# Ledger of designs, part 13: designed miniproteins, single chains

Each design is a single chain, and the fold is of that chain. pLDDT is the mean over its residues in the fold that is shown.

## One batch from the design tools (miniprotein)

Design m445
Fold by ESMFold2-Fast:
Parts: sequence; C-alpha cells; structure tokens
Structure m445 (fold): chain A 81 residues (1-81)
Amino acid sequence: MLSEEEQKIIGETFLEMSRLLEEALPQLSPEQRAQAIAKAVELARKLMEEAEKAKSVEELKEIAREILEEFRKWLEELLAA
C-alpha cells in the first residue's frame, strides 16, 4: 500500500499535470485537446503503476519528475505542430 508521503507526491504530480494541461488547452485545436487529455490519462496510469514498484519516496519523486518532464515535452511538441 502507498504511504501518506507517496500519496502526497502522486497528488501533487497529478495537480501539476492538470495545471500544464489547463495552460495548454486554450492554445490547442479540439483534436489536439483530445490527444492532450488522452496523454495525461496515459501518464497518470503509468505514474500509479510505477509508484507501486518504487522502493523509496526519493525514487517515486524521481519517477514523478520524469513523468512531468515527458508530459511537458510532449505538450511542447504538440503546440509546435
């Protein structure tokens, strides 16, 4: 089971992903918005799966950072298209 600290990291990561998505959505077409939402759901699922496998809070923080970087780069590429 996830600890309180791990749950906090996951929650903060989901909140940041939501902020990135909200910032990007007004700049996207309807088709791109659907893609962005789908990508956010995919990465949220990946974070939950990786969180269960994390051996420490520090490892989970690094995974969360990588997920956020992947989403940010993906959104930047989508906005450039």
Scores: mean pLDDT 83

Design m446
Fold by ESMFold2-Fast:
Structure m446 (fold): chain A 67 residues (1-67)
Amino acid sequence: SAGEEGRAAGSAGLAAGDDAAAGAGAVAAGEGGGLTAEQGRAGAALAEALGMAEGAAGAARAAELGA
């Protein structure tokens, strides 16, 4: 169904956000002591926020299609 397909797209957006957060963490770890914990967390939080925004947009589209 269109609603179910939209929900799957929303889930994919959230998964992409998780990958982005993991990438930010890997960068921070790769720099070792070069990044402060605060800078590393800020990067991870931003990546998470971007993933959540994309997921929310997908969920909103799914709701429109499912209505």
Scores: mean pLDDT 58

Design m447
Fold by ESMFold2-Fast:
Structure m447 (fold): chain A 59 residues (1-59)
Amino acid sequence: SSKRQEIIDKIVKDLKELAKERGVSEEQLRKIVSDLIDREPDMSYDELKEKVKESLKYY
């Protein structure tokens, strides 16, 4: 897999259950992560994960 895909897969794996509790499907979660990477490609893994978690609070 590409580096980008590996990061997406890891975050989806780490946050899938939290997303499910918020009513966000795995497909929707992948899109959220992908969109964030595309907007801010220089974010660290930890920063990206926290930003995804913050986004999920509004679902």
Scores: mean pLDDT 82

Design m448
Fold by ESMFold2-Fast:
Structure m448 (fold): chain A 58 residues (1-58)
Amino acid sequence: SAIQEEHRRQLAFAKRIKDPARALRAARALVANLRASPEADPALIAEAEALVKELEAL
């Protein structure tokens, strides 16, 4: 769906942010958005949450 395609683009963009603080803020916002969407792919939610954990460990 178009919504899932947009979610995939947002995750890809978050992964490309070089500034860890900005990347973490974007990843957290994405997780919140995905969790609020009934159409969100559970695999994308898990991947976004994993990104948050990786960035928090830096």
Scores: mean pLDDT 84

Design m449
Fold by ESMFold2-Fast:
Structure m449 (fold): chain A 87 residues (1-87)
Amino acid sequence: MMSYEELVEKVKELIEKAYELIEKLEELDPETAKEFKEKLKEIEKKVGEASELYYEGKVEEAKKLLEEAKKELEKLIEEAEKKIKEL
């Protein structure tokens, strides 16, 4: 299983990729891009909560939130890529 540090790095990479895809969607379909931006903001909030838990010593709870955020980011990226291909 991934360490907290490995999860943080992977989540950061996925967030960067999500921003790039959303920027591309904004040019093609601004309404869909807005929906994905809102979803990404919710995921980023979850990542922030995980960071707070980690510094409180709640490492297992922090890892659980990061794993959830990672899965949500992977789904958002897949959906955004599909939308771009269909346009």
Scores: mean pLDDT 85

Design m450
Fold by ESMFold2-Fast:
Order: sequence, then structure tokens, then C-alpha cells
Structure m450 (fold): chain A 70 residues (1-70)
Amino acid sequence: GEVPLELVQRAVGLILRAIGLSLDHPELREKMEEAIRLAKEALASKDPEEAERLIREAERLVDEAEREAA
């Protein structure tokens, strides 16, 4: 497959977390939309290394938003 199942699961999890944060915290919506965009790009990537870099970037944005929400 183009993207390993592990990376697919991570990307889907990030999208769900980002959606949840944007619904509960409208002020984080723009940041969460960027995280969702990166995760979607990772799922569309044909390069596993590129997919992992995009997922790590999305993870950083979601982690930062979760800290801001706390």
C-alpha cells in the first residue's frame, strides 16, 4: 500500500481529535483546519516518509491546541 496502516490510523485519529477540539473551542478552528489538511495530505501521499512528516506536523498542532484548551 502507499501508506502503512499505522500511519493511516494515526492520521484518522488526528482528524477526529482536531474536529472535536474545533467544535468545543471555536477559537482553535483555524489551527485545527490546518491539522486536518496536513493529515489528509499524509493519507494522499505516495511516500511513507512524507506521510510521517505530515502526520508529525499535524500531531504538533493538535498537541499545541490541547495545551491551549487546558
Scores: mean pLDDT 84

Design m451
Fold by ESMFold2-Fast:
Structure m451 (fold): chain A 61 residues (1-61)
Amino acid sequence: SSEEILENLEKQAKELIEQGDYEFALLLMEHAVRELSKIDPELAKKVEELKKKIEEEIKKL
């Protein structure tokens, strides 16, 4: 289930990036980190690592 949440967030972020919505992709990830940190800090940390990877991918564009 945690793996499914991460996979779905990654897919949504990548779709936004393909559409050119880089700022919205990062906002989506940041919002997810903030909300998950309240209920599942370990999952929030994994989402934060995913956000860093997405930021690096955007820099390469």
Scores: mean pLDDT 82

Design m452
Fold by ESMFold2-Fast:
Parts: C-alpha cells; structure tokens; sequence
Structure m452 (fold): chain A 63 residues (1-63)
C-alpha cells in the first residue's frame, strides 16, 4: 500500500476528486497515473476510488 501526504491545499472541482489539506495523510492502494497531472487511487479508509493532482501529493510506499 501507499501513503499520500498532501503538500498543498486542494479543493475538489468534481465529485470524483479528493479534496486535500496541507499535511493530510491518506492510505491508498491500486495507484494509477491517469495522465501527467492526475493520479487515481483506492482510498483504504472509505473504500472509494478518487483522483487528485500529482503536484499536490507526496507518495510513499508502505508495507
């Protein structure tokens, strides 16, 4: 699985997007790059798939 750390605040503009607060950490799996700007992942806590901008997150692999 992976830990996402929000580097900046991001406000979702679409229902499929994840809003982020700087310093927020989210556990995810099944990470997929949609394009050069966007990542899609399964949120472990909620069991939903969300998209978020690559520039706003740091991705760390966890066991």
Amino acid sequence: MYELTALKDYTATRPDELSLKKGEKVLVKDIREVNDEWIRALLLEDGVIKTFPKKYVEVKKVT
Scores: mean pLDDT 81

Design m453
Fold by ESMFold2-Fast:
Structure m453 (fold): chain A 88 residues (1-88)
Amino acid sequence: APPVVLRFTAELAPGHAAAAEAFLASLAERPGVLSVEVTVAADGTTADVTMRWASAEALGAFLADPALAAAMRAAGITELTDIRVEPL
């Protein structure tokens, strides 16, 4: 399977920017992830995320993880917007 890039904007709960940034950066340790880039907005309300994946299959398996949604919510991520998947 060809490598892919996942891009999205994470909406952050007030006071959770540091926890959300740390959680998103930790996703670099997940199987099939090649790199994670996280840029938190100056006001701490959003984070722009770019994730490079070894394959679309690895990304699909990660997104199917039922623990992921709960972990994102616990880190203060309220929603994901501008979600895009493109070839690497």
Scores: mean pLDDT 85

Design m454
Fold by ESMFold2-Fast:
Structure m454 (fold): chain A 82 residues (1-82)
Amino acid sequence: VRAELEAARPALAAALAAQGAELLSLSAEETDTTITLTLEYRDAAGNLVKEVVTYDASDPSQVLSARRLVNGKVVAEFSYEP
């Protein structure tokens, strides 16, 4: 996951730049049970956007939680509680 994330970084940065946005940070944190991806970018309007998505490490298609912040304000969030 981390190596795939780093391999995708240039393409993601280019895609954001094509939309007038700037990639500020892209990171991944892995545990035995979860993979958390954090994406930070500045959009074309100058807003700071932070997206945090946590996946099940045994099934990365399963999103356990997701949160999107714009200028420090939570605008969307999801939490899976089984």
Scores: mean pLDDT 76

Design m455
Fold by ESMFold2-Fast:
Structure m455 (fold): chain A 73 residues (1-73)
Amino acid sequence: SREESLKKILSALSPEMAEKFLEIVKEQEKLKEEYKDVETNEEAEEFEKKNEERLKELEEKAKEVKEELDAAL
């Protein structure tokens, strides 16, 4: 389950990185909720363009968390 996966990830991370991971998850959830209102391909393209900086920041933060997880596993 997602909850079990989150528990495994959190237990492998330092407290600081665990907090950062939870913030990433919350932001990704917000983006998914916003994206569900996208009905057309044109709206999808516009959404990605509007959120390009936000998506890039999330990707960079996720990479940092992934690097620590890869080192722990």
Scores: mean pLDDT 77

Design m456
Fold by ESMFold2-Fast:
Structure m456 (fold): chain A 65 residues (1-65)
Amino acid sequence: NQKIVSILTAAQIAAMAEGAKLTAEEKDGKLVLTLEGASPEAIEYARLHAEKLRELGVEVEIVVK
């Protein structure tokens, strides 16, 4: 259940990244989101959404390239 929620939320974050390359991977129950070429605004947006996912019991890591 939580895994499905994290995947769907990652897709939403990707759609909202607007021109950035976003890769979502699950590793050991942790969601790793890699942003490449993202604006500072897109990066902060992703971090805010990661915080909300953490409240739902999903561990999220943001990696910026």
Scores: mean pLDDT 68

Design m457
Fold by ESMFold2-Fast:
Structure m457 (fold): chain A 90 residues (1-90)
Amino acid sequence: EKKEEIIEKAAERLVNELKERLGVSDETAQQAKEGFKKAAESKDIETARNATASYVGGLVLREGGTLEQADEARRIAVKAMEEYKKELEK
C-alpha cells in the first residue's frame, strides 16, 4: 500500500475509536484525524507519537471531557501511531 493509504486507514481507526469509546464530537474527531495525519508525515515517529497523544488529549479536554477521558484519548492515539508504524514496516 502507498504510505498515504496507510496513514488514512490509521487516522480512520483513531476517529472510530474516539467516537465509539469517548463519544467525541465530529469536530473533535476531525481535528484529531488532521493532527494524526500531519504528525504521521514526520520522519521522527517517537516525537510524532508523543505530540499526537498530547494533541488528542488536549482536544478532549477542550471539548469538556474529563482528565480520565483525556488519558483514554492519549492511549487511543498512541495505539493508532504504533499500528501505523507496524504497517509501515510490512
Scores: mean pLDDT 82

Design m458
Fold by ESMFold2-Fast:
Structure m458 (fold): chain A 72 residues (1-72)
Amino acid sequence: GKIEELHKKILEIIGEILSLIGEIFDLELELEKEEDEEKKKEIEKKIEELKKKIEELKKKLKELSEELDKLK
């Protein structure tokens, strides 16, 4: 049913967010070890891009959660 499909989609998005958080964590560790200022800037840009993607996914997750609540 629609509730089951929304639950599956919510879990998929949560999984995507967690994966991206893991990537940010790895990049932050790389940033702490990096001594080259140009490479640091590249890592910081990647982190910001991933944070933006997480924000977009969180907005989608909120919309799906609100849709799910309307069906309960």
Scores: mean pLDDT 85

Design m459
Fold by ESMFold2-Fast:
Structure m459 (fold): chain A 80 residues (1-80)
Amino acid sequence: HHMEELLRQAREERRRLADEIVEKQKKTFYEMLKKSGIESLKPEIDKLFEKAREALERGDFFAARKYVSEALNLILKAKE
């Protein structure tokens, strides 16, 4: 039953990929905050990535991507 196995692998790969993206972006965002002197935004960024991580556990890539984009916009807005 290859279809069932494929769906299972797709689900696992989705969660794995999303987790890696979230962790890498979170680290990069933290560095941006530190260098820009807006470390006060760390809790906001952390909350957004935490929401993204929860969405990924549910397999909701759409919501996860939304939260990551929201975090980026928050930094860009604060820098200007």
Scores: mean pLDDT 76

Design m460
Fold by ESMFold2-Fast:
Structure m460 (fold): chain A 73 residues (1-73)
Amino acid sequence: KLEEILKKAQETRDKIAQGGIDSVSAEELNILHAVELLKRGREALEEARRRYRELGVDEGARIYDEVLRAWEE
């Protein structure tokens, strides 16, 4: 699922690199935008985990570790 979406985003980037923005559809641009939002979401989860570890709230950090593992699976 996620791998397929990431592949479509990369194909869209490749099309833009070869033929410019006009070579891609609005649907392809929406997929690329969605993938950027997913990456930002993952970075936010990683930052939250880091902050909880710094504060010594191990239980909070553990919860974010589990969520991140679910995304990798």
Scores: mean pLDDT 74

Design m461
Fold by ESMFold2-Fast:
Structure m461 (fold): chain A 108 residues (1-108)
Amino acid sequence: SAALEEEIKRKLEEIIKILEESIKLLEEAKKTGDPEVKEKVKELLERALALAAEILQLAREAGDAELEAAALELMEILVRALDAVDAEKYDEAIKLLEEAREKLEEIL
C-alpha cells in the first residue's frame, strides 16, 4: 500500500541521517579519542539497527523479498560497524557506514 511504502521510505531516510551523523562523530572520535563521542555513536547505530529491524518486519508483511534481503544486509553491516566502534577501529567503521548509506540511497 502507498501508506506502507511511505512509512518504509521515512524509516530509510531516518537511517541515512543517523549514518551521516555517525560518520561525522566517528571522524571526531578519530581526532579526539573522546569516549563520550564513542558512546553517542554506539547509541545512534543501535537506533539504526532498531529501524532496520522495523523495516525487515514491514518488508515481510508486504512480501517484499528484495527489501527483506536489503534490510538483513543493512543489519549485518550495522552489527559489524558497532564491533568496529567497540574496537576503536574508526576507519573500518566509517567505511562500513559509507557502504550502508550507498546501498540505502540505491533503494530510495
Scores: mean pLDDT 89

Design m462
Fold by ESMFold2-Fast:
Structure m462 (fold): chain A 82 residues (1-82)
Amino acid sequence: AKKEAEEAANKAKVYAGANEGLALIALGVGKVAGDPEWAKELAEKLKEKAKEAEEAAKKAEEAAKKGDAKAAKEAAEKAAEA
């Protein structure tokens, strides 16, 4: 039972890290394309999503520690939606 909760928590962490990486890429692309305003807007949205994913990842990790696979799965889904 704990394995499913841990896997869900790990997925949530991956989603949080991916959104942060995408924000940095967006800033770089904006400089190359000559549209820094577009890049800033995209980076801000990705930063907000990364923050939401980080919060969800923390909740999933706490649920995994408690052995609550259902709560961990729900938190991981929230991280994916962010």
Scores: mean pLDDT 66

Design m463
Fold by ESMFold2-Fast:
Structure m463 (fold): chain A 64 residues (1-64)
Amino acid sequence: SMIEEHRREGEEHEKKGEEALKKGDYLTAARHYGLAAKHYREAGDLEKYKESLQKAGEASEKLP
């Protein structure tokens, strides 16, 4: 279903955001967490949406 596809896309982007964060690539991390949030919202997963938005914001604050 479209909901399952959005959930998988959210999980993929969350994973890429975590990998970027571990490498100190805050720009890439913020981008991927933002995309994860979009997909979690489309999947109706409001908790994952909020968590991903928070992580995107935290990564963005570490940018120059």
Scores: mean pLDDT 87

Design m464
Fold by ESMFold2-Fast:
Structure m464 (fold): chain A 73 residues (1-73)
Amino acid sequence: MEKAREFAEEVYRALEKAGLSPEDLALVTMTLALGVRAGDLKQALEDVRNILRKLGAPEELIAEVEKIGEKYL
């Protein structure tokens, strides 16, 4: 539970620092919250990665999110 919340918070901070709009941050945050609640951090990471690609996020940001996932998975 605590580890899953730290994962979600660290991903959120990386996206915020990268300059995602409040609307895009809200979409990603909702996706993270659903995955964390389901107890599947791997699925949460995959869902976030897919949303970021759909939003046209740079590959460097997607790689940073994956690197964060490695710390918690």
Scores: mean pLDDT 77

Design m465
Fold by ESMFold2-Fast:
Structure m465 (fold): chain A 63 residues (1-63)
Amino acid sequence: SRTEELERRILALLRSQPDTALSTTEIARKLGVSPSSVRRGLKRLVEEGLVERTPDGYRAVQP
């Protein structure tokens, strides 16, 4: 689905730079999607334990 595709793209972006926290706006700009769509995808990825929210933004959870 479109939501699952966006989640995969967000996760891939964050995994490509695991030491860097990205804001919702930065992710939206890099992927060419709305900040609202990114917020929904990030919420699901955080609930799945694949992404964490930090004071500086969002990062992929490392193994």
Scores: mean pLDDT 83

Design m466
Fold by ESMFold2-Fast:
Structure m466 (fold): chain A 60 residues (1-60)
Amino acid sequence: MTRIVVKGLSEELAKKLAEEINKEYPDVKASVEGGELIIEHTGDVRRAVGLALRAIGEGL
């Protein structure tokens, strides 16, 4: 299992992105802990990485 942590996002943005990821990609688990977006690989590591990069882009 691969766990990707995206730092530097606001808690509100991280929460919104986690909810969107969970809705769109049910094979990936996204959660928020202390303002960090946590994406857990439950099957597709490429998708999890792509979603982490998207979250970073949203924070720019």
Scores: mean pLDDT 70

Design m467
Fold by ESMFold2-Fast:
Structure m467 (fold): chain A 116 residues (1-116)
Amino acid sequence: MKKIAIVVFGDPEVGLRAIREIARLAPDAHLHLISFDEEVLKRLKEEAERLGLKYETHLVNSLDEAMVKVAEFDPDAVLLITNNINYAIMFNTPRGVWVGPYASDEEVEAAVRRLL
């Protein structure tokens, strides 16, 4: 069972597409869903639940809190979705993939394949 952290800072749409691709490629994955925004987190949770994925949700107030949560989970992979390049640099992990908020479906699929 693969542990995947999905960290979303901004629009949930790329995160939702990533969850759909993970459900297709690794339906036994366990998701750790992390965001600053309760409504973003709610949409990610609802999509994971609809697809029958195992998940946990973490509402955080800072990038430092998100980094602590990711370290505590010890995930096999991290998907970071942000338009802030400084967050991508600070979230530097050897099992991490960064995707921007305007990524194409093909870019999201390629990112998910690199996580699996």
Scores: mean pLDDT 84

Design m468
Fold by ESMFold2-Fast:
Structure m468 (fold): chain A 67 residues (1-67)
Amino acid sequence: SLAERQAELVLQARIGIKEAEELGDEEARKLFEEALRLASDPNATEQQVEEAERLLREGAERLKAKR
């Protein structure tokens, strides 16, 4: 369901924010914070959830390149 996708995105975005802070990656942190904002909206549309998923992927790939 859309709500299950939002719950997973919120969890992953919070983890991403902490990892970005530990690595000092301000840009990755901003991507995860925006994903968290979009995923945390209880009235989020499917398009907003898809945007949050895109931002989460960009943040994760950015951090992966630094590992």
Scores: mean pLDDT 86

Design m469
Fold by ESMFold2-Fast:
Structure m469 (fold): chain A 84 residues (1-84)
Amino acid sequence: MSLEELYKKTKEILEEAKKLAKELLEKAETLEQLLEAIGRLLRAIGLEIDVEEAYKKGDKEELEKLLKEAEELLEELREKLEEL
């Protein structure tokens, strides 16, 4: 996978993760659920910032790591939404 392909794929995954985190926020019925949803949304935003920095630097190895972290976050968010 090229640097550009890694960047695009990771951004698409993080956009989906932000959508799911927002859905968790909307479905939160307890303070604990609300804080979990906020934490996951902030993590997605933080990863998006890291992706932009890695792409500017041409750091393919960092982008590969960030892609894996983004995929893990997306899977975690999907599981949480299915359990509600």
Scores: mean pLDDT 86

Design m470
Fold by ESMFold2-Fast:
Order: structure tokens, then C-alpha cells, then sequence
Structure m470 (fold): chain A 85 residues (1-85)
């Protein structure tokens, strides 16, 4: 694995938990921003992983985290738009 890969994964998982907590607290814009920033950072990391076997556990973990971050960002965006009413 590239150096720092495990550290990045742990930070992303922690950011997902923080974003979910912010959504529960009604801080939708903060949750959206955190999820979008984490997604972009992880996408840049994935560009270095494009040569890993598609069936590897590491590749699957990254793809699952990216999908979860996208879902959180989209939910937070919708909730933030509703809260501005």
C-alpha cells in the first residue's frame, strides 16, 4: 500500500462519523462541507490506486467510503436547502 494509506482511511472513517453527527445536530452545511472535502481528498488518493487489482480489499474499501461520502454530502445538501425555508 502507498505510505499513509491506512492513516487516510482512518481519517475518512472519522470524518464520516463526524458528518453523520452534524446531520443529527442539524448542522447540515457543515456536514456537507466535511463530506465533500473528504471525498475529494480520497478521490485524489484513488488516482494513485488505479493500478491495484480491482478485487483487492483495499480497492473495495476505498470505493465503499467514496460512495458513503457522496450519499452523506447529497443528504446534507438536501437537508440544508430545506432548513433555509
Amino acid sequence: LPAGFQEVLEKVKKTIEEAKKLIKEGKYEEAKKLAEEARKELEELVKTLFRLPEGSEERKEVEELLKELEEIAEEAKKLAEEAKK
Scores: mean pLDDT 75

Design m471
Fold by ESMFold2-Fast:
Structure m471 (fold): chain A 80 residues (1-80)
Amino acid sequence: MKLPTVEEVLSLSLEERRELADKIVEWAKKNYPEKADEIKALIDTVLALYERARETGDPVFEELARDLFRGLIEYLKELK
């Protein structure tokens, strides 16, 4: 699968980000089942930080989510 950029994900709604997260987890289960649970945990953390940013209006949570997601995408590229 082609992994999205951080900038592409930032253009998505929270619901669309959730759907993308599920697709990444399913891709990981098929190709890297030993890593799928770790990848899911990281994705769930990113989504929780975005939801927290929305609830509080504090930009630090969105910045943390962005940085963590960037690290996750780079990790997933290395698995290829």
Scores: mean pLDDT 75

Design m472
Fold by ESMFold2-Fast:
Structure m472 (fold): chain A 85 residues (1-85)
Amino acid sequence: MKEEILETAEALIEAAVRHLKEKYDRGEITTIEEIEKEMDKNYKNVLAMVDLLTKKYLSEEQGKEVRERVKEIYEKAKEELKKYF
């Protein structure tokens, strides 16, 4: 379950990154602030899912570990997007 939650969170974050790059290439998003805003919305949705699943299936300690990992994945993805622009 822990690995499944992490894989799902990572896949959702990667999909958001791809979608935002496509929007930029089409000229639908033009500023880094718009990208950060859309990434923040995606991160909040991913965290809501992670919180629900970790509370249901994992211990408090395991849930904390998963949340820290998701944060690391998100921060790395956001940094890569900033370099793309």
Scores: mean pLDDT 80

Design m473
Fold by ESMFold2-Fast:
Structure m473 (fold): chain A 63 residues (1-63)
Amino acid sequence: MLSVRELLEQGRVEEALEKMEAAVEASPSAAGYGYLAREFEKLGYHERAAEYRRKAEELRRQE
């Protein structure tokens, strides 16, 4: 499996995002979900970005 950096360098952005999603879901954090929201937003995946923003906000309310 290629690293996230290698996937991005090759233009395989969707695979890079899936790999990042898996990492964040394995260790959930407000910062991690915020990062995913930003990356999905930059690529025009607005619905998924909004979903990750909501998850980040829920975790921020904890701490």
Scores: mean pLDDT 76

Design m474
Fold by ESMFold2-Fast:
Structure m474 (fold): chain A 55 residues (1-55)
Amino acid sequence: SMEEVLQEVDELGERIKALAEEAKRENTEEAYERFQKEVERLVAETGKRVDEILS
């Protein structure tokens, strides 16, 4: 359902915000590289769940 899709997107946004704050606290190139990789992973995982909800 669309409501479940919106919930997945909201949860993704909250997780990304938390990771961004952690990266900002460390403020190192390595922290920002980890942030990028984690965001890419979360987006891919969320996309799979959204696909399953819409199937």
Scores: mean pLDDT 85

Design m475
Fold by ESMFold2-Fast:
Structure m475 (fold): chain A 63 residues (1-63)
Amino acid sequence: SALEEILTKRAEELKEFLIKELGIPEDKAEKLAELFLEGVSIAEAAKKLNIPKEIIEKLLKYR
């Protein structure tokens, strides 16, 4: 569906942002993108992956 394609693209863009801009390891970025696609909030997914609070704050500013 068009929605599924949009969500997949957003997940890929999120993964790229996490790796390139925030320096998050590829394995954690993949897991965060997976959780995002499953409907978990970015903040909750980041907590589950033990991402530092400062990085979570930067993530929440990305729109």
Scores: mean pLDDT 77

Design m476
Fold by ESMFold2-Fast:
Structure m476 (fold): chain A 55 residues (1-55)
Amino acid sequence: MELAKELSKDLEKAYELGRELASRPAEEQLRVLTELREASPEAGEAALRGLLEAE
């Protein structure tokens, strides 16, 4: 995943992506978070935090 690799190098971008995911369907949120975590656990955690804080 080219996108996941790029985001794993920039945790701030991963966090912002997570915030945007809050407006997406739950299934899409889980898929993106899973793929990102597979590429980089740190980026996955950043995106998850963004998602949760976007409440």
Scores: mean pLDDT 74

Design m477
Fold by ESMFold2-Fast:
Structure m477 (fold): chain A 74 residues (1-74)
Amino acid sequence: MEENKKLAEEIGKLIEEAQKYRENAKVDPKGALRKSAEAYERAADLASKHPGAQTVAEGLRKLAEELRKEAESL
C-alpha cells in the first residue's frame, strides 16, 4: 500500500507539472510543449507499473505523443 500510494502521488505530480508547462507555452512554446510531453511520458511509465492504471498509462502516452507533434509543428 505504501508503494502504491507514493507511486500514485508521483504520477499525479507529473501530470500537474505537464499541465503547467502547457500553460506557460507562450514564453517558449516549443520547449514548454516538449517538457510537458516528457512529464506525461514519465507519468505514463510510472502508471504502467501501478495496478489498475494501464488505461491511464496509455492515455498519458498518447498525450505525450500529441504534444510532441505540436512542438514539431512550431
Scores: mean pLDDT 75

Design m478
Fold by ESMFold2-Fast:
Structure m478 (fold): chain A 72 residues (1-72)
Amino acid sequence: MQAVAEELRRLAEEVEESHPRAAEALRVAARLVEREGRPELALEGLRAAAKTLDPEAAAVLERAAALVEKAV
């Protein structure tokens, strides 16, 4: 779980300049996984955010959701 949270934070840093809203969603997901132990809430949040963002940003969030789902 902590390793997944670190990867989510790394993805957030990578997309921060191009897609700041996607970066914010990734940081929220990392906190849900790391502090709350609630990967299911992180998954729902990432999927919800992906529906509201550009396709490029949505693809990053979908990949992040797959990482969280794999860790469950």
Scores: mean pLDDT 80

Design m479
Fold by ESMFold2-Fast:
Structure m479 (fold): chain A 68 residues (1-68)
Amino acid sequence: SMSYEEQLGEAARLAYDVVQQALAAGLSLDEALAIARAEVRARFPDMPDADVDRLLAMVAALVAQQAA
């Protein structure tokens, strides 16, 4: 069993991979984040909404920073 912090790390990696894959397929960042949210919710249903929102905001910031 993994710690909650390890679960947050796994969710962040999943969200990042989903966003990168969606962007590579030509989707907008908003569309990519919506898909990533759905995937995170499906795999981590007990994760608080506040934590999901924070990790998606982090992923969005990382992607924006890489595009600059």
Scores: mean pLDDT 85

Design m480
Fold by ESMFold2-Fast:
Structure m480 (fold): chain A 68 residues (1-68)
Amino acid sequence: VPEELAELKKEFDKAVKNKDYERAIQLLEKMIELVEKLKERVPETQGELDSLIAELREQIEKYKKKLE
C-alpha cells in the first residue's frame, strides 16, 4: 500500500471519529485521486483499483447524506 494512501486513511479515520464528515469526504476524494494515479502506473491492476474507487464513491455518498 502506498504510504500516501495510508496517511490519507489515518486522517480519514480521525475525521470520522470527530464527526467532521465534510473533511472525511474531502479525504475520500483525495484517496480516489491517488488510486486513479496508481491505475496509470500499474494498468494490470485496473479492475481491482476500479472496485476500490467504486467503494470510496459509495462512502462519499453515505457521508454526504449525513450532512443533508
Scores: mean pLDDT 79

Design m481
Fold by ESMFold2-Fast:
Structure m481 (fold): chain A 70 residues (1-70)
Amino acid sequence: MEKEKLIEEFKKFADELRKKSKDPNVQAEIDKLVDEMIEKAKKASVTEAKKLINEGYERLLKLFEDELKK
């Protein structure tokens, strides 16, 4: 269940950022990124899934920051 926990926490984080976004395009990009990262994580080992999810967090934060700069 370690990998499932990582995916669950990542989904919760992404959902919170999505709710803070006011731009439908940014919301769509968040959804797309979440789907991509989860799909990759499900196919990966636990160690690789941790790396992928950490990259996912960084990419989500960058998307949110870029929206705030617009």
Scores: mean pLDDT 79

Design m482
Fold by ESMFold2-Fast:
Structure m482 (fold): chain A 82 residues (1-82)
Amino acid sequence: MAEERAERALELAMEAVRLGAEAGNKKALNLGIAAALKAIGALFLARLARETGDEELERRALEDAEEAEELAREAKELAEEA
């Protein structure tokens, strides 16, 4: 689940980056990039958790994926407000 959630967060973040770029909104673009980087980190943690069986790493990956999803939503809202 954490890996799939991180992948979803990354997709949302990439959409936010695209919208921010199209709008010429630097703040939206920067937040979208930050969300994408956080989602990538969550994905690495999720894969490490799967390899090691570490439930704490999986929980951490899920939390990071949720934070990335929130940042991506904020970035999309900023791009739409432009």
Scores: mean pLDDT 83

